# Designed miniproteins, single chains, continued (2): the designs that were tried, part 27

Each design is a single chain, and the fold is of that chain. pLDDT is the mean over its residues in the fold that is shown.

## One batch from the design tools (miniprotein)

Design m4923
Fold by ESMFold2-Fast:
Structure m4923 (fold): chain A 96 residues (1-96)
Amino acid sequence: MEELKKLNLSPEAIKLYELIKQGKSIGDAARELGLTPEETRKAIEELKKVPSFKPILDKEDAEYQKRLDEIEERLKRNEPVSLKEFIELQLDKASK
């Protein structure tokens, strides 16, 4: 979109935004695009510059944090957690 080009967004950020506008979650859109967690974070930071996108980011952040809290609670109870879920939790802690 021409509007997104004016904001000097990366191609990854533009593609992520387009998929989210189609009704995909940030996580699903990132997986479809084959983005690493680092690339996804950079794209999200760029999209924070789009005022209309902030409510979507706030909702996704809340849902993401809830998912991480559930993973951490399962680990505390010595319940099985996948390697992917464990990596996501560690990356979140490293980013804070």
Scores: mean pLDDT 70

Design m4924
Fold by ESMFold2-Fast:
Structure m4924 (fold): chain A 96 residues (1-96)
Amino acid sequence: SAQQIAQLLQQARSHVLAAVGHVIRAIGLEIDGDYKGAIESLDLAIEHLEQAIAHLRQARSLSTDPALRQALDQQIADLEAQIAKLRERKKEIEEK
């Protein structure tokens, strides 16, 4: 239903917002030289982005609107690209 799709999209947004918070925390921890804390915060950010993708995929499966399905496919791709960047950053910190 449209209400179920709206709820899943809201849950996805909440996870994206949480991921942003964890990325900001990781930056602060890295500046302070807490590389272990920075890595742990990046892992939490990745987990939240993966949860956002799961909710977007569920919303896509419930949608009968081709335009919404295409928009969700793009959002999923964008979040997967963000996860790749965070994994690269984690690797850079692990080398310190």
Scores: mean pLDDT 92

Design m4925
Fold by ESMFold2-Fast:
Structure m4925 (fold): chain A 113 residues (1-113)
Amino acid sequence: SADEVLALVQELLKLGMEVLRLAKPELIPQVIGQILRLIGIEEDLRNGADVREVAEEASRVAVGLAEIAAQTPEVPVSVLEQIRATVRQLGALVPSPEVAAAVARLDAIIAAR
């Protein structure tokens, strides 16, 4: 379970790096902030942090990355769809109202593109 959550956090980190590559210069500090949060979450999980708390925090970061990405037309909708797919997988492993709410928020962000 923890190893599966770790793999999904690492997928979000990879997607965050893709957003960073395509982001407008004015949004770069915000993207870096979210990437640093994901690195901290990965380290916390490796050190035995609560899987549910990690999943909830990673879902909040995923929404933040998607909101930044939505402001950048150069970020393909497929990146947003991959962020949503990753959070959906996280919710399947760790049932949480906060993770479910993050999926609903990601649905709204993608629908607005």
Scores: mean pLDDT 88

Design m4926
Fold by ESMFold2-Fast:
Formats: C-alpha cells, sequence, structure tokens
Structure m4926 (fold): chain A 62 residues (1-62)
C-alpha cells in the first residue's frame, strides 16, 4: 500500500489524536485505550488495518 497519505486520511493518526483528546478531557487511560481498541478492531474487521498494526498503535498510545 501507499505510505505517503495526507495525515487526515491516516486512521492511525486519527486514533492517536482521538485518544489524546479523550485523555485531555479527563477520560481515564483504561477507558481511552478500550475505546481505541474497539475502533481498531472495527478497522481490522473491515480489512483496513492488520491486527499487528492495531496492537502496535495501542502500544504507541500507552
Amino acid sequence: GEKFTPEDLDPLVQIKRAVRAMLEAGISEDTALLMARSYLQVLVDRGLLSEEDAQATLDEIR
């Protein structure tokens, strides 16, 4: 796949931004990670993301 996409089209960047916004809003880390994991699972199920990339993204957010 192409690696050179606009930031707004990268779902991994969007997820990281969403988790950061949740943490800044006072949502717990556990809740933010649970929401991120659920969203990443939807992307995996739709074939937009590998399970390995989903796990790596969660590890980066931690």
Scores: mean pLDDT 73

Design m4927
Fold by ESMFold2-Fast:
Structure m4927 (fold): chain A 80 residues (1-80)
Amino acid sequence: MSPEERELLAAIHERLARVQAEFEAAFPGATGDLSPEQAERLIELLRRAYEELQRRFPEHRESLEEALRRLVESLRETAA
């Protein structure tokens, strides 16, 4: 794995950890299936995270956009 790929993966992991922390702060003890409101809040946090990642890594913008699209679809499908 190249240093550039390692930097991108590290940035993704760090930013997603922050999303998780913010989500857990908003919905303490949320487990299992997400409610529609919880799913939309998580989607909002993920969109902000991926916008930041796309600005930092413009060469990976398309891949990041596709990953976000799939995450959004998955979260909405699994919301109870």
Scores: mean pLDDT 78

Design m4928
Fold by ESMFold2-Fast:
Order: structure tokens, then sequence, then C-alpha cells
Structure m4928 (fold): chain A 83 residues (1-83)
């Protein structure tokens, strides 16, 4: 996924984006893992900051845990459509 595609997806889901680079499937998988951890540990109404860095790929954004849950569902669907 390109940086532009990811930024658009994040902004459409109500996140404030600080940084985004191009993400490989491995980068998206790492992001999904981080989102799952945040969702498991926090209430839906809480604000959270998500930061992921893997192999020079970087993503940083802020939003609600509820928005993070919606994003995780969307990204899981995108990865499934690659089969």
Amino acid sequence: MTAEEMRKLLEENGFTVSEVTDLSPEGISKLLQKLSEIIAEHEPEEMTKVEVEVDGQRISFEGTVESARRLAGRLSQELSDLY
C-alpha cells in the first residue's frame, strides 16, 4: 500500500496522521498487530496514538480506539482480498 493510499484511509476513518511511508504487506501486518494490542487493552472511547516502524517503514497517527477497531477490520479485509 502506498503512503498516499494509507494516509487517505486513515483520514477517512477520522485519524490525525503525523507520518506515513509506503507499507509492505509485512508493514500492514505489524500495524494490525499493534492495533489489536491497543484494542485489547483500552476502552472504545479512549484516544490512542499508534506508532509502527519496520524495515524503514514508518506510520504514526492518533484517533479513538473505536476508530482503530474499524481500521483493523478494513485492513484485515484488504489483506484477505490478496488471496
Scores: mean pLDDT 80

Design m4929
Fold by ESMFold2-Fast:
Structure m4929 (fold): chain A 77 residues (1-77)
Amino acid sequence: LEETAKRLEERGELEAAEKVRELEKVKDKRVASLGAQAIAAATEIGDRELVEKAYEAAKKGDLKEVTRLLREALEKI
């Protein structure tokens, strides 16, 4: 998570970096990791709605939704 957040900060994506740091509080580390990746990928393609959906799904611990959103973001890269 910290490495993903730092890469986003280096690109000037401060809001996305903050969202990734908040995912450190998620108990399921797999959900947190996939959520961070989904946020980074959605940020890369400029899809702010997808960033928000990935962040909310990860906060809820929804592994299935986080995985779906990550795949959606990666397909658009």
Scores: mean pLDDT 82

Design m4930
Fold by ESMFold2-Fast:
Structure m4930 (fold): chain A 63 residues (1-63)
Amino acid sequence: MKLPKSIKEAEAAYKATPPGSEERLRLGYQLAFLYRLIGETEKADEVLAEVAKDFPDNPVARV
């Protein structure tokens, strides 16, 4: 299961990964998911916003 200590590892991995990489995007989503699991929804939203900033051409367009 995702324990609080796993969040520290996810944070370290995310911060060690270069901005704009696909790996950073994946780690960012994982970290945001972990924050949501522990009720840190604002931190999850911050991580997602940071990831979205690194990928500016990700418009959620309705088909």
Scores: mean pLDDT 69

Design m4931
Fold by ESMFold2-Fast:
Structure m4931 (fold): chain A 110 residues (1-110)
Amino acid sequence: SLEEEAEKLYEELKEKGVSVEDLFNRAIQLIQKAVEEGDEKLARLGLAILFSASKIEDEDEQLRVLTRVILALENKDYETLERIAKELGVSEEDLKFAEDVINEIKKRLE
């Protein structure tokens, strides 16, 4: 399952000393790719989750969540992203803010 793969990857990334910042940067790249491919739903969900994940105080918990998000984005797993969003308490306001940011990114892509 994606959750089993994410847990294994989390352990590997932690052992290698991959930073939370490195994972945020990777997730942003995947969100930008989703925008370029016209997958606005994936981009909106991913970005809203990243905003909520940025509020996590514990670095290990933050790394674990970001690993799950990256795998879900790479696999275009909308169901897993929606589940993560619910777990993190992503609100309709957060989704609207993410949508507004995605629209600004689209304007810059010409």
Scores: mean pLDDT 85

Design m4932
Fold by ESMFold2-Fast:
Structure m4932 (fold): chain A 85 residues (1-85)
Amino acid sequence: EELEREIEELLERIRELLKEVVDMSDEEIDELMDEIKERLAKLPSLEEQIEALKRLIELLEKFLKANIKLTKEEVLKLIDRVLGE
């Protein structure tokens, strides 16, 4: 219950960060969020899901703070690195 709520809050933060760091439509961001959720569901525990989302947020926040815009391909590569292929 508490861990599931933390996952929802982390996913919401990732969506906000993607809107800031990627020059993409809302529909394309929805597709990226679906990809993240599908890969996240393959992780064996809620704790591992939380840690993976925290790593993704940390990386996205670093790009935001550096004022660097990412392409869709660069974001997908980042998702692959954090959540696995």
Scores: mean pLDDT 82

Design m4933
Fold by ESMFold2-Fast:
Structure m4933 (fold): chain A 85 residues (1-85)
Amino acid sequence: SEAKRKERIEKAKELVEKAIEEALKRGELKEQVERILEAIKNKDWDDPYAQGYLAAVEAVVKGMENVEKGGENAEQMAEFLKKLE
């Protein structure tokens, strides 16, 4: 049970990391990341830890609106990517 939860969290982490990286490359930063996160969120996740992780990512995505303006949230995005290691 716990092994399955850890595996799902690791997969979500990897998907989010790739989504952000690809969005940065394409210049469709906010919209593409939001679509990918929405797809991940719609999975049947019965894991509070995974749901909490996805909620944190959603908070970062909301901050990305200021990244398009060259704002302060660019640093928050960089910090988030570092947390994903």
Scores: mean pLDDT 56

Design m4934
Fold by ESMFold2-Fast:
Structure m4934 (fold): chain A 75 residues (1-75)
Amino acid sequence: MQYAFLVSAPGPIDLEAIRAAVESVPGVRNVRVLPLDDRTATVTFEVPNGDEGIAAVRAALAALGYTVEKVVELP
């Protein structure tokens, strides 16, 4: 399953920190991080199990102090 997260930060966004956090989740593949502005980015990734994968990626981003504003399942 493929997903896109809209991620926001309380300060300047660190794209490499986001990438590293998302890639640290077991089973995550094809991670891409695209900046939207100085505090927001879109993260796309693939996981074999949607619910478990989404929860794990959300937790990894929350550990950085970042908020997941929107989650979209991609076709």
Scores: mean pLDDT 82

Design m4935
Fold by ESMFold2-Fast:
Structure m4935 (fold): chain A 82 residues (1-82)
Amino acid sequence: TDAALRAALARFERVAPPAVAADVRRTVDQLLTAETVTQQIGAILRLIGVQFDLQLQAPDDTAGIAAVDALLDAALARLKAG
């Protein structure tokens, strides 16, 4: 699951603008180092915010939307595996 999350992050970083990619990388780092379920949920909510913003601001960015969907899938799978 951690490997899947890192792979999804690498995919997102290839398609996203550098500033957005840096913010998402920071959020994924917070998710990977989270010691509590509350911290994991907080990071996931931030990723949901990125998905929502991307769908509103760039609905034609199918690659970016697919990459953030993969990130959320990996994050939720990691939460369930814990």
Scores: mean pLDDT 80

Design m4936
Fold by ESMFold2-Fast:
Structure m4936 (fold): chain A 70 residues (1-70)
Amino acid sequence: MVEEQKARGEQLAQQMRNAGLQVGPAAADALRQQLLDFALSSSPEAGKAALGALVRAQAEEAAALAAAAA
């Protein structure tokens, strides 16, 4: 059960990488944690924290990609 939830999080992270986002370890970990929290507790606070972490990680990765391209 937990393994399946973890695999689902990894699959979503993989789809984001395939889309060209190149999700880093931090962003992938945040996405996985978000899914686990939603699946296990449905906590609004935990969900908001996980989403915030994911958004920040995604923004940081986008900035790094822009710097690499420039």
Scores: mean pLDDT 60

Design m4937
Fold by ESMFold2-Fast:
Structure m4937 (fold): chain A 80 residues (1-80)
Amino acid sequence: TTTLTLKPGETAYVTLEEGEYKITVSGDPNVSVLVRDLETGLLYGLRAGDSITLKLKKNSVLEITVQGDGGTATVTIEKK
């Protein structure tokens, strides 16, 4: 499990192997978290309380950006 705490305007890069991952967002409800799979170009928009399951067919880098005028967001990435 990987946990990231990010402020608005910050970007993090997470390298992940092929597999299935659960991505969960918590923190300030006034910020948006954008998760881009750099292998596929697919972009996922998340807010506090949201989660997605992401299936990576290949090793990839996730680009995680927090946007908005709120406080911090916490992003948890769990391999299933």
Scores: mean pLDDT 84

Design m4938
Fold by ESMFold2-Fast:
Structure m4938 (fold): chain A 119 residues (1-119)
Amino acid sequence: VLIVDPDKNRRLSLTKILKNFGFKTDTASSVEEALAKLKKEPHKYDLIFLDANLPEKDSIKLIKFAVKYGIGVFILSKGLPSPQIFTSPSVYPINSASEEKLIKELKKNINEIYKALGI
């Protein structure tokens, strides 16, 4: 799993949560860093967690790459991003407004997470 979030504390919190669910985690602080990691080893990642507050143009570029390589994308947002971000068949929105909401949404969406991982 690749976590893409500019906020260091959110990356640390999400890493802890996902490791508690048994996921192997890697992190990127920007879309540029995430794309560099993905281009180097495209088959290393089954799932990306993407902060919706990242620039839309960069997020779309990352999502297009993920779809090309069969990588699932979970968008973490307080609300719905623009409809353009949700047009990919491998893109799944999750409400991440707080750690409590994130844990609740991860539990609710665990089947979508398992589906994205092929489990």
Scores: mean pLDDT 70

Design m4939
Fold by ESMFold2-Fast:
Structure m4939 (fold): chain A 80 residues (1-80)
Amino acid sequence: SKEEEIERLTKIILEMAEGILEVDARYYGWTPEELERMLEVARETAEKLAKELVDNGDFSATSIFRAVAEAVDAALREGR
């Protein structure tokens, strides 16, 4: 179903974004509370972008990579 596709794609985008944010947290010395706020923003952004990609039938590696980058960027901008 479309809902299952959105959930699956959200998980893929979020897992990649979380990995990047966790590495940055260790490198820059962010607190667990700061990381938690960033991960929440990344989740919301990943869900929105996954829905857009599924709605457009776009499962290209380039579009998924851009969604990951946008989720990380949103987390860094809004979760700090």
Scores: mean pLDDT 84

Design m4940
Fold by ESMFold2-Fast:
Structure m4940 (fold): chain A 59 residues (1-59)
Amino acid sequence: MITPEQQREILEDIRKEVEANPEARGDLKKIQEIVKKVAEKYGITEEEVFRILSEGVPA
């Protein structure tokens, strides 16, 4: 189960990866590769990472 703290860490890791790889901005395939890497790091599915990205961090 993903905690609110882990959701924030996941979002921050994705942001850092995208900022370190500006070529990924506007390239869905590269974004998907970053998502896959982060999903493996936290032991969750790519679908869960995309859900966190679309829903944002709980208020």
Scores: mean pLDDT 74

Design m4941
Fold by ESMFold2-Fast:
Structure m4941 (fold): chain A 66 residues (1-66)
Amino acid sequence: DDIVDELNKIIEELRKKLRELGQSELETAQQLFDTIQQVLDSITEAVNRLLKEIQDLIDKIKELLS
């Protein structure tokens, strides 16, 4: 599943940045926060799209059964 694969890649990127945080300036913490916010925004958009697709399928099934 493309969404799951993309989420796993994002999680691994965040883990990498978190490991660097212990060795870097506070600027790395700001970059990590910015990355987390972008990830959350992307997840929200993907979830909303998926929910719409599921609803469309349910509606189609109802129409076919009615």
Scores: mean pLDDT 73

Design m4942
Fold by ESMFold2-Fast:
Structure m4942 (fold): chain A 77 residues (1-77)
Amino acid sequence: MSVEERGREEVKKIEEHIKQSPEIPSQPKVLLTITLEDGTVYEFESNNLPLTEFLKEWLESRKEELGIEKIEIKEIK
C-alpha cells in the first residue's frame, strides 16, 4: 500500500468518527495532527477529547504499517 493510500485511509476513518461524534461543549477544542513519513500533515479539530485520544492510541498501535511519523493532540483556543 502506498503512503498516499494509507494517509487517505486514515483521513477517511478519522473524518467518519468525528462526524459521528456529538460535540461535548464542556471539553476544550483540540487539534489532532497526523504527520506521515513523507511529510504530509493532516489536521482535525474536535471538542470530543476522549474520541480523539482513542483515535491517537489506535493510530499509534498501527503507526509503522501506516507510515505515520507522529501523532499529536493540542488544545486550541
Scores: mean pLDDT 72

Design m4943
Fold by ESMFold2-Fast:
Structure m4943 (fold): chain A 80 residues (1-80)
Amino acid sequence: NLKELEEAYKEFKKELEELLKFLEEHEHPYKEELIERLRGVLKQTEELVKKVTEENAKEVLEKVKKLLEELKELKELLEK
């Protein structure tokens, strides 16, 4: 379902933008490395979504959902 993928990608992008803002506002020993890595993940996810077809939409959706889960886990670790 392409609509479900679009919704998952929008949520992922929002969570990543919030985490980037959090990192920019707080001092952290690995701040620059984390920001570069997160921007890299965003770029990779954008390319993954651009290449989506009806045949691979389910696989791409699962990958985006997994990335979103990993992003939320990272955010929780950095906030605590």
Scores: mean pLDDT 78

Design m4944
Fold by ESMFold2-Fast:
Structure m4944 (fold): chain A 65 residues (1-65)
Amino acid sequence: GIAEARAELRKLVEEAEKKYKLSGDTIDEIGVLLRLGRVEEAQALAEKAGAPELVPKLQEVLDKL
């Protein structure tokens, strides 16, 4: 369900903070851009942050929302 997909999204965000040493603000910005369908901007931000792999994982979870 939607609640499970949201929990997976939050886990991905938390893991990305640990793995890539990202701020929560940066990861939240990527998530917001993906929710708005602004995938190219989300990809560019993730690349600058050193976490390009985060975008396809977030996209998969968001498609279930």
Scores: mean pLDDT 75

Design m4945
Fold by ESMFold2-Fast:
Structure m4945 (fold): chain A 63 residues (1-63)
Amino acid sequence: MTPEEVLELFLDRSKQEELKAIIEKEGLDTVLAKLREAFAKDPRFSPVQIEAGIRDVKELYEK
């Protein structure tokens, strides 16, 4: 899965279970690295929003 595809799954609230399945398949660190890459390429997101998004994904995996 590409970094951009991971970001789209994260932004789509209806796809939380699909995102969680990708985390379980590819690993949390790999998915977080792809999210950081996609966020860094997208000028819509501030550094504060990027860190909040990374935290949200970690919390989703830990649930």
Scores: mean pLDDT 77

Design m4946
Fold by ESMFold2-Fast:
Structure m4946 (fold): chain A 70 residues (1-70)
Amino acid sequence: SDIDLNFAITALLDPQLAEQIRAQIAPLVQQLRELRQRYDQAVAAGDTVAAQRYQAQIDAVEEQINNILK
């Protein structure tokens, strides 16, 4: 919500920067969605090792998104 608000403000002040940010985060958001699905499947299968691996990858992608939005 706050991230969306900050992005909207950026789009009003600098539309070119807003488009560059959108282009950078869109593939990361898709990757995050896929990793969350794989995490859910690992949890359902009782594969705790795979679940921990996917959680670490989710954390890394979220950090990448946060670094772009700083």
Scores: mean pLDDT 81

Design m4947
Fold by ESMFold2-Fast:
Structure m4947 (fold): chain A 94 residues (1-94)
Amino acid sequence: SDEERLAALEEAAAFLEEVVAELERQNAPQSLIDYFREGLEAYRRLVEERRISDRELASAAASLRIMAQILESYGFHEHAARARALADRLEALI
């Protein structure tokens, strides 16, 4: 449903807010913080504009999987697992 798609994107945006805050708290490289901030802004725009098509959900899920790989490489294993779970949720709605 459209409501479930929107809720999943809102949850992904909230997750990315937590990731950005944690990266800032740990003084992560500025390029990494900027990358996740850009991702957060993109997900917020999907929510604000109600861009919930199959294509947009597929793109969002693919982006979360890339983010998970980056988080894993920096040792953020629990955040990486959460990103994969959110990607799985978005894909299940297509």
Scores: mean pLDDT 91

Design m4948
Fold by ESMFold2-Fast:
Structure m4948 (fold): chain A 80 residues (1-80)
Amino acid sequence: AVEERVREIVKSFDTKGDGKIPVSKIPALVRKIAEEFGLSVEDAAELAQRLLTLDTAGDGYIDAAEAVEAIVAFLRERGV
């Protein structure tokens, strides 16, 4: 399923297993999602912006579970 694969990809970017992904890794994460699900450059850029908004505390990290939810919602909006 799409959701299971997204969770596997996001987990691979959580190298410490602490449920946090550095914002510096968002471009690589989005690239991996785009390659797996066939997103356009424009959709990939929009997804990256959406993920950056998840750093509401401004601490340079996003929550892995929130990232999965946002990516899955985005892919569903694109008919994936």
Scores: mean pLDDT 81

Design m4949
Fold by ESMFold2-Fast:
Structure m4949 (fold): chain A 65 residues (1-65)
Amino acid sequence: SLEAEKQAIVDEARRYLLENTDVSIALSYIGLLVQRVRDSPTLDTARSIADSIVNDALLQNQLLK
């Protein structure tokens, strides 16, 4: 289902953020990730927004190193 595939996108991106960013950054972006993926009208939109959020979190993490 669309909902199950969206959940998989969230789970993959959430895991990546927790493994590759500071926990405070990860937790901040995970909330946004869940909301934006849920609200996405298609899987392509969900993947695109998840990728954007992950990239933004990685850039923010880079600035705090």
Scores: mean pLDDT 85

Design m4950
Fold by ESMFold2-Fast:
Structure m4950 (fold): chain A 75 residues (1-75)
Amino acid sequence: MAISEEEAKRRMTAVMELAVKHNVSSDVLDQLIQLGAEALKVTTEEELERIMRQAVELAGKESPELAREIEEALR
């Protein structure tokens, strides 16, 4: 099924809000912003899920708790 750009934005907004809450480094935040831009270009749930998995991996490098909260929010 095709995914809407609005759904991709909603999920990326949740990721960004959690990253800000956990005070991630500017480098990680910049990488998450780039993943957000990629998420807006995808049209399938599978592609979006792959990008979200990469966001969890990046977040986990600074905070395992942040990675867990992102995974929970994206369920």
Scores: mean pLDDT 77

Design m4951
Fold by ESMFold2-Fast:
Structure m4951 (fold): chain A 92 residues (1-92)
Amino acid sequence: SAMEQLRRDLEVNRRIRELLTKALNSPDVEERIRYVEEAAELAREAGYEDLARLLERIAETLRSDPEVADLALAVELTVLRIEIKKLERQLA
């Protein structure tokens, strides 16, 4: 049902947000990459292909330009917060 899909989308977006928050806060670059890669896999499994590709690009950028990657992570966390609030409102 549409409501079941919204609940699945909410759970997936919350898990991705948690992983990206861990990526932004980890002092270890390899841990940061692993968290972003896990988030990309979750996005892909959920059918969020554009988000998955974007997160894969961010993971690659973490090694070459960590400042740019951190800015991109902050932007994506903001987008996820907005999407989570939209989904919460639709389920209310």
Scores: mean pLDDT 89

Design m4952
Fold by ESMFold2-Fast:
Structure m4952 (fold): chain A 85 residues (1-85)
Amino acid sequence: SEIDEALKKMTEEEKKLFEEVRSIVEQAMKAIDEGKRDEALKLIDEAQSKLLEYSKKHPLSDEFIRLVQKLLEEVAKKLGLKPKE
C-alpha cells in the first residue's frame, strides 16, 4: 500500500507522528459524520499544532509531507473547504 511504502522511507519518529496525526484525522472524520463540525476543527488544529512543533526541531521528509497533506486534504474537502489552487 502507499502508506506501507512511505513508512519504509520514514524515520521512527516520523512514523509515530504520522500515526498520531492519522488517528486525529480519523477522529475528525468521524466527528464530521456525526455533525460535530466544531469538534472536527479542534481536532485538525491539534494535528496541525503537533506537526508545527515537530517541524521546528526536525525537517520533515517529502514522503511524510505528501501523506499528511493527503489526509488533511480529505478532511478539508469533507468540511467544504476548497484546496488552494
Scores: mean pLDDT 76

Design m4953
Fold by ESMFold2-Fast:
Structure m4953 (fold): chain A 82 residues (1-82)
Amino acid sequence: MAKVEIEAEVSGSEEQARAIAEGMKEEVEKLGGTAEVEVEGGKVRVVAELPSEEKAKEFAEVAKLSLSDAPGVSSAEARVEA
């Protein structure tokens, strides 16, 4: 099991931030993992636990790339803890 921590700052609405967080949680669940989501104002935090370190690294890279290209996202960081 490996953990991925994702933090993003959304300059849009709180609803947009929540939608982004829920989307990331669904992707983690599709990969056979679990995720905890926290949204406070424009800040989104997702802590995901994936079945393997390789899946965790893949998810972190994909999530960071997707968030960096998303409209209204001003910053995005992803870290793998294995």
Scores: mean pLDDT 78

Design m4954
Fold by ESMFold2-Fast:
Structure m4954 (fold): chain A 87 residues (1-87)
Amino acid sequence: LEEAAAALGAAAADRKEEILAKLEEIYEEAREEIAKIEDPELRELALGAAEATYEALKAAVNGDAATAAEHYRRALELGAELEALLA
């Protein structure tokens, strides 16, 4: 995970701003779709998972492997809670 985040950060160096702008766009689109969820508990968990995923990818692009790993772990925890509610 940390190696992957560092490699992504290095690969993104030339296009860092463009990639960060695209990640923000994807995150905002995700927030709009999540806002359509009628169940407030599902909506809150989905928003948390989307935010954690966005922060993880943003940290990875910036080469901050440790921060990316922590946010990825949080995203996985929230994703598991969301999957349990959808089951």
Scores: mean pLDDT 78

Design m4955
Fold by ESMFold2-Fast:
Structure m4955 (fold): chain A 96 residues (1-96)
Amino acid sequence: MDEELEKQIQLSMTIIQAAVLALATKETDPEVAKLARELAELIAELEKDPSVTMEQIEEIRELVLKAMEAADKKDYETAKKYLEEAIEKAKKLLAE
C-alpha cells in the first residue's frame, strides 16, 4: 500500500476514535456511551491490522458521523443503530 493511502487510513481511524470518545464522554444516553466504548476498542485493534482498506474505514467513519448527528438531535435510538452497525462491520474486518 502506498504511504499516502496508509496515512489517510490512519487519519480516518483517528477521526473515528475522536468521535466515539466524544459519544462515550459527553452527556449522552448510557447505552450510546457503552456502544461507543465498544467501538473504540475495536477501532484500536483495526489500527494494528494492515489488511484494512480505506473504503472499509470510510464506511465505519460514515456510520459514526451519522451516530453523532443523531445523538446531537437526542435521537439516541438512531445513534445506537448506527453504532451497532459500525461495531458489526469492525468485527467482520477483525475476523479475517
Scores: mean pLDDT 79

Design m4956
Fold by ESMFold2-Fast:
Structure m4956 (fold): chain A 100 residues (1-100)
Amino acid sequence: MEELIEKIRELFEKLKELIEKNKDKFSEEAQKKIDELMERFEEALKNKDFETAKETLADLGELLRSNAHKFSTEDLDELIDILAEMNKLLNEAIRLEKEK
């Protein structure tokens, strides 16, 4: 479990860097919503509330994809890969917690 949470945190830091790199491509309203969702994700992960973390990541991913048309192809591909891997790891974390 700890290794899984660490991998999710590493991917989340990479996601934050990608968002910061593309910050100027979001409206002020979208930036505020992204910040709120990122804070909610961090808190959920800290509390090992992986179901809330997964739901929050889905909401964040939808918001990011709605603005993704302004991303470079490289940044868009990286965004999709990060979100997919994070979702996979969160599903594994949810499964492991239910097995306890």
Scores: mean pLDDT 82

Design m4957
Fold by ESMFold2-Fast:
Structure m4957 (fold): chain A 80 residues (1-80)
Amino acid sequence: AEFAEQRARLDAGLAKVEELYKQGKLTEEQYHKLVALGEAQRRILDLLEQGKPEEGIREAVKILREAGIPDDDIQSLLTN
């Protein structure tokens, strides 16, 4: 299924981010932001698959704001 392939790619990306952080190639701030972006994308996929895309966007915005990503950057991510 399309969603299963997207989830597998996301899981691989998050595993790579964790590996880079353990190797000291990412700062704590960079790691936190990348994990938040991945969790936001996962939440969108979960709620989109459930037929709740609007709720998915709202939850993703919450995750990104709590991770300290500026609203202007969040808006750019959602409009592209």
Scores: mean pLDDT 77

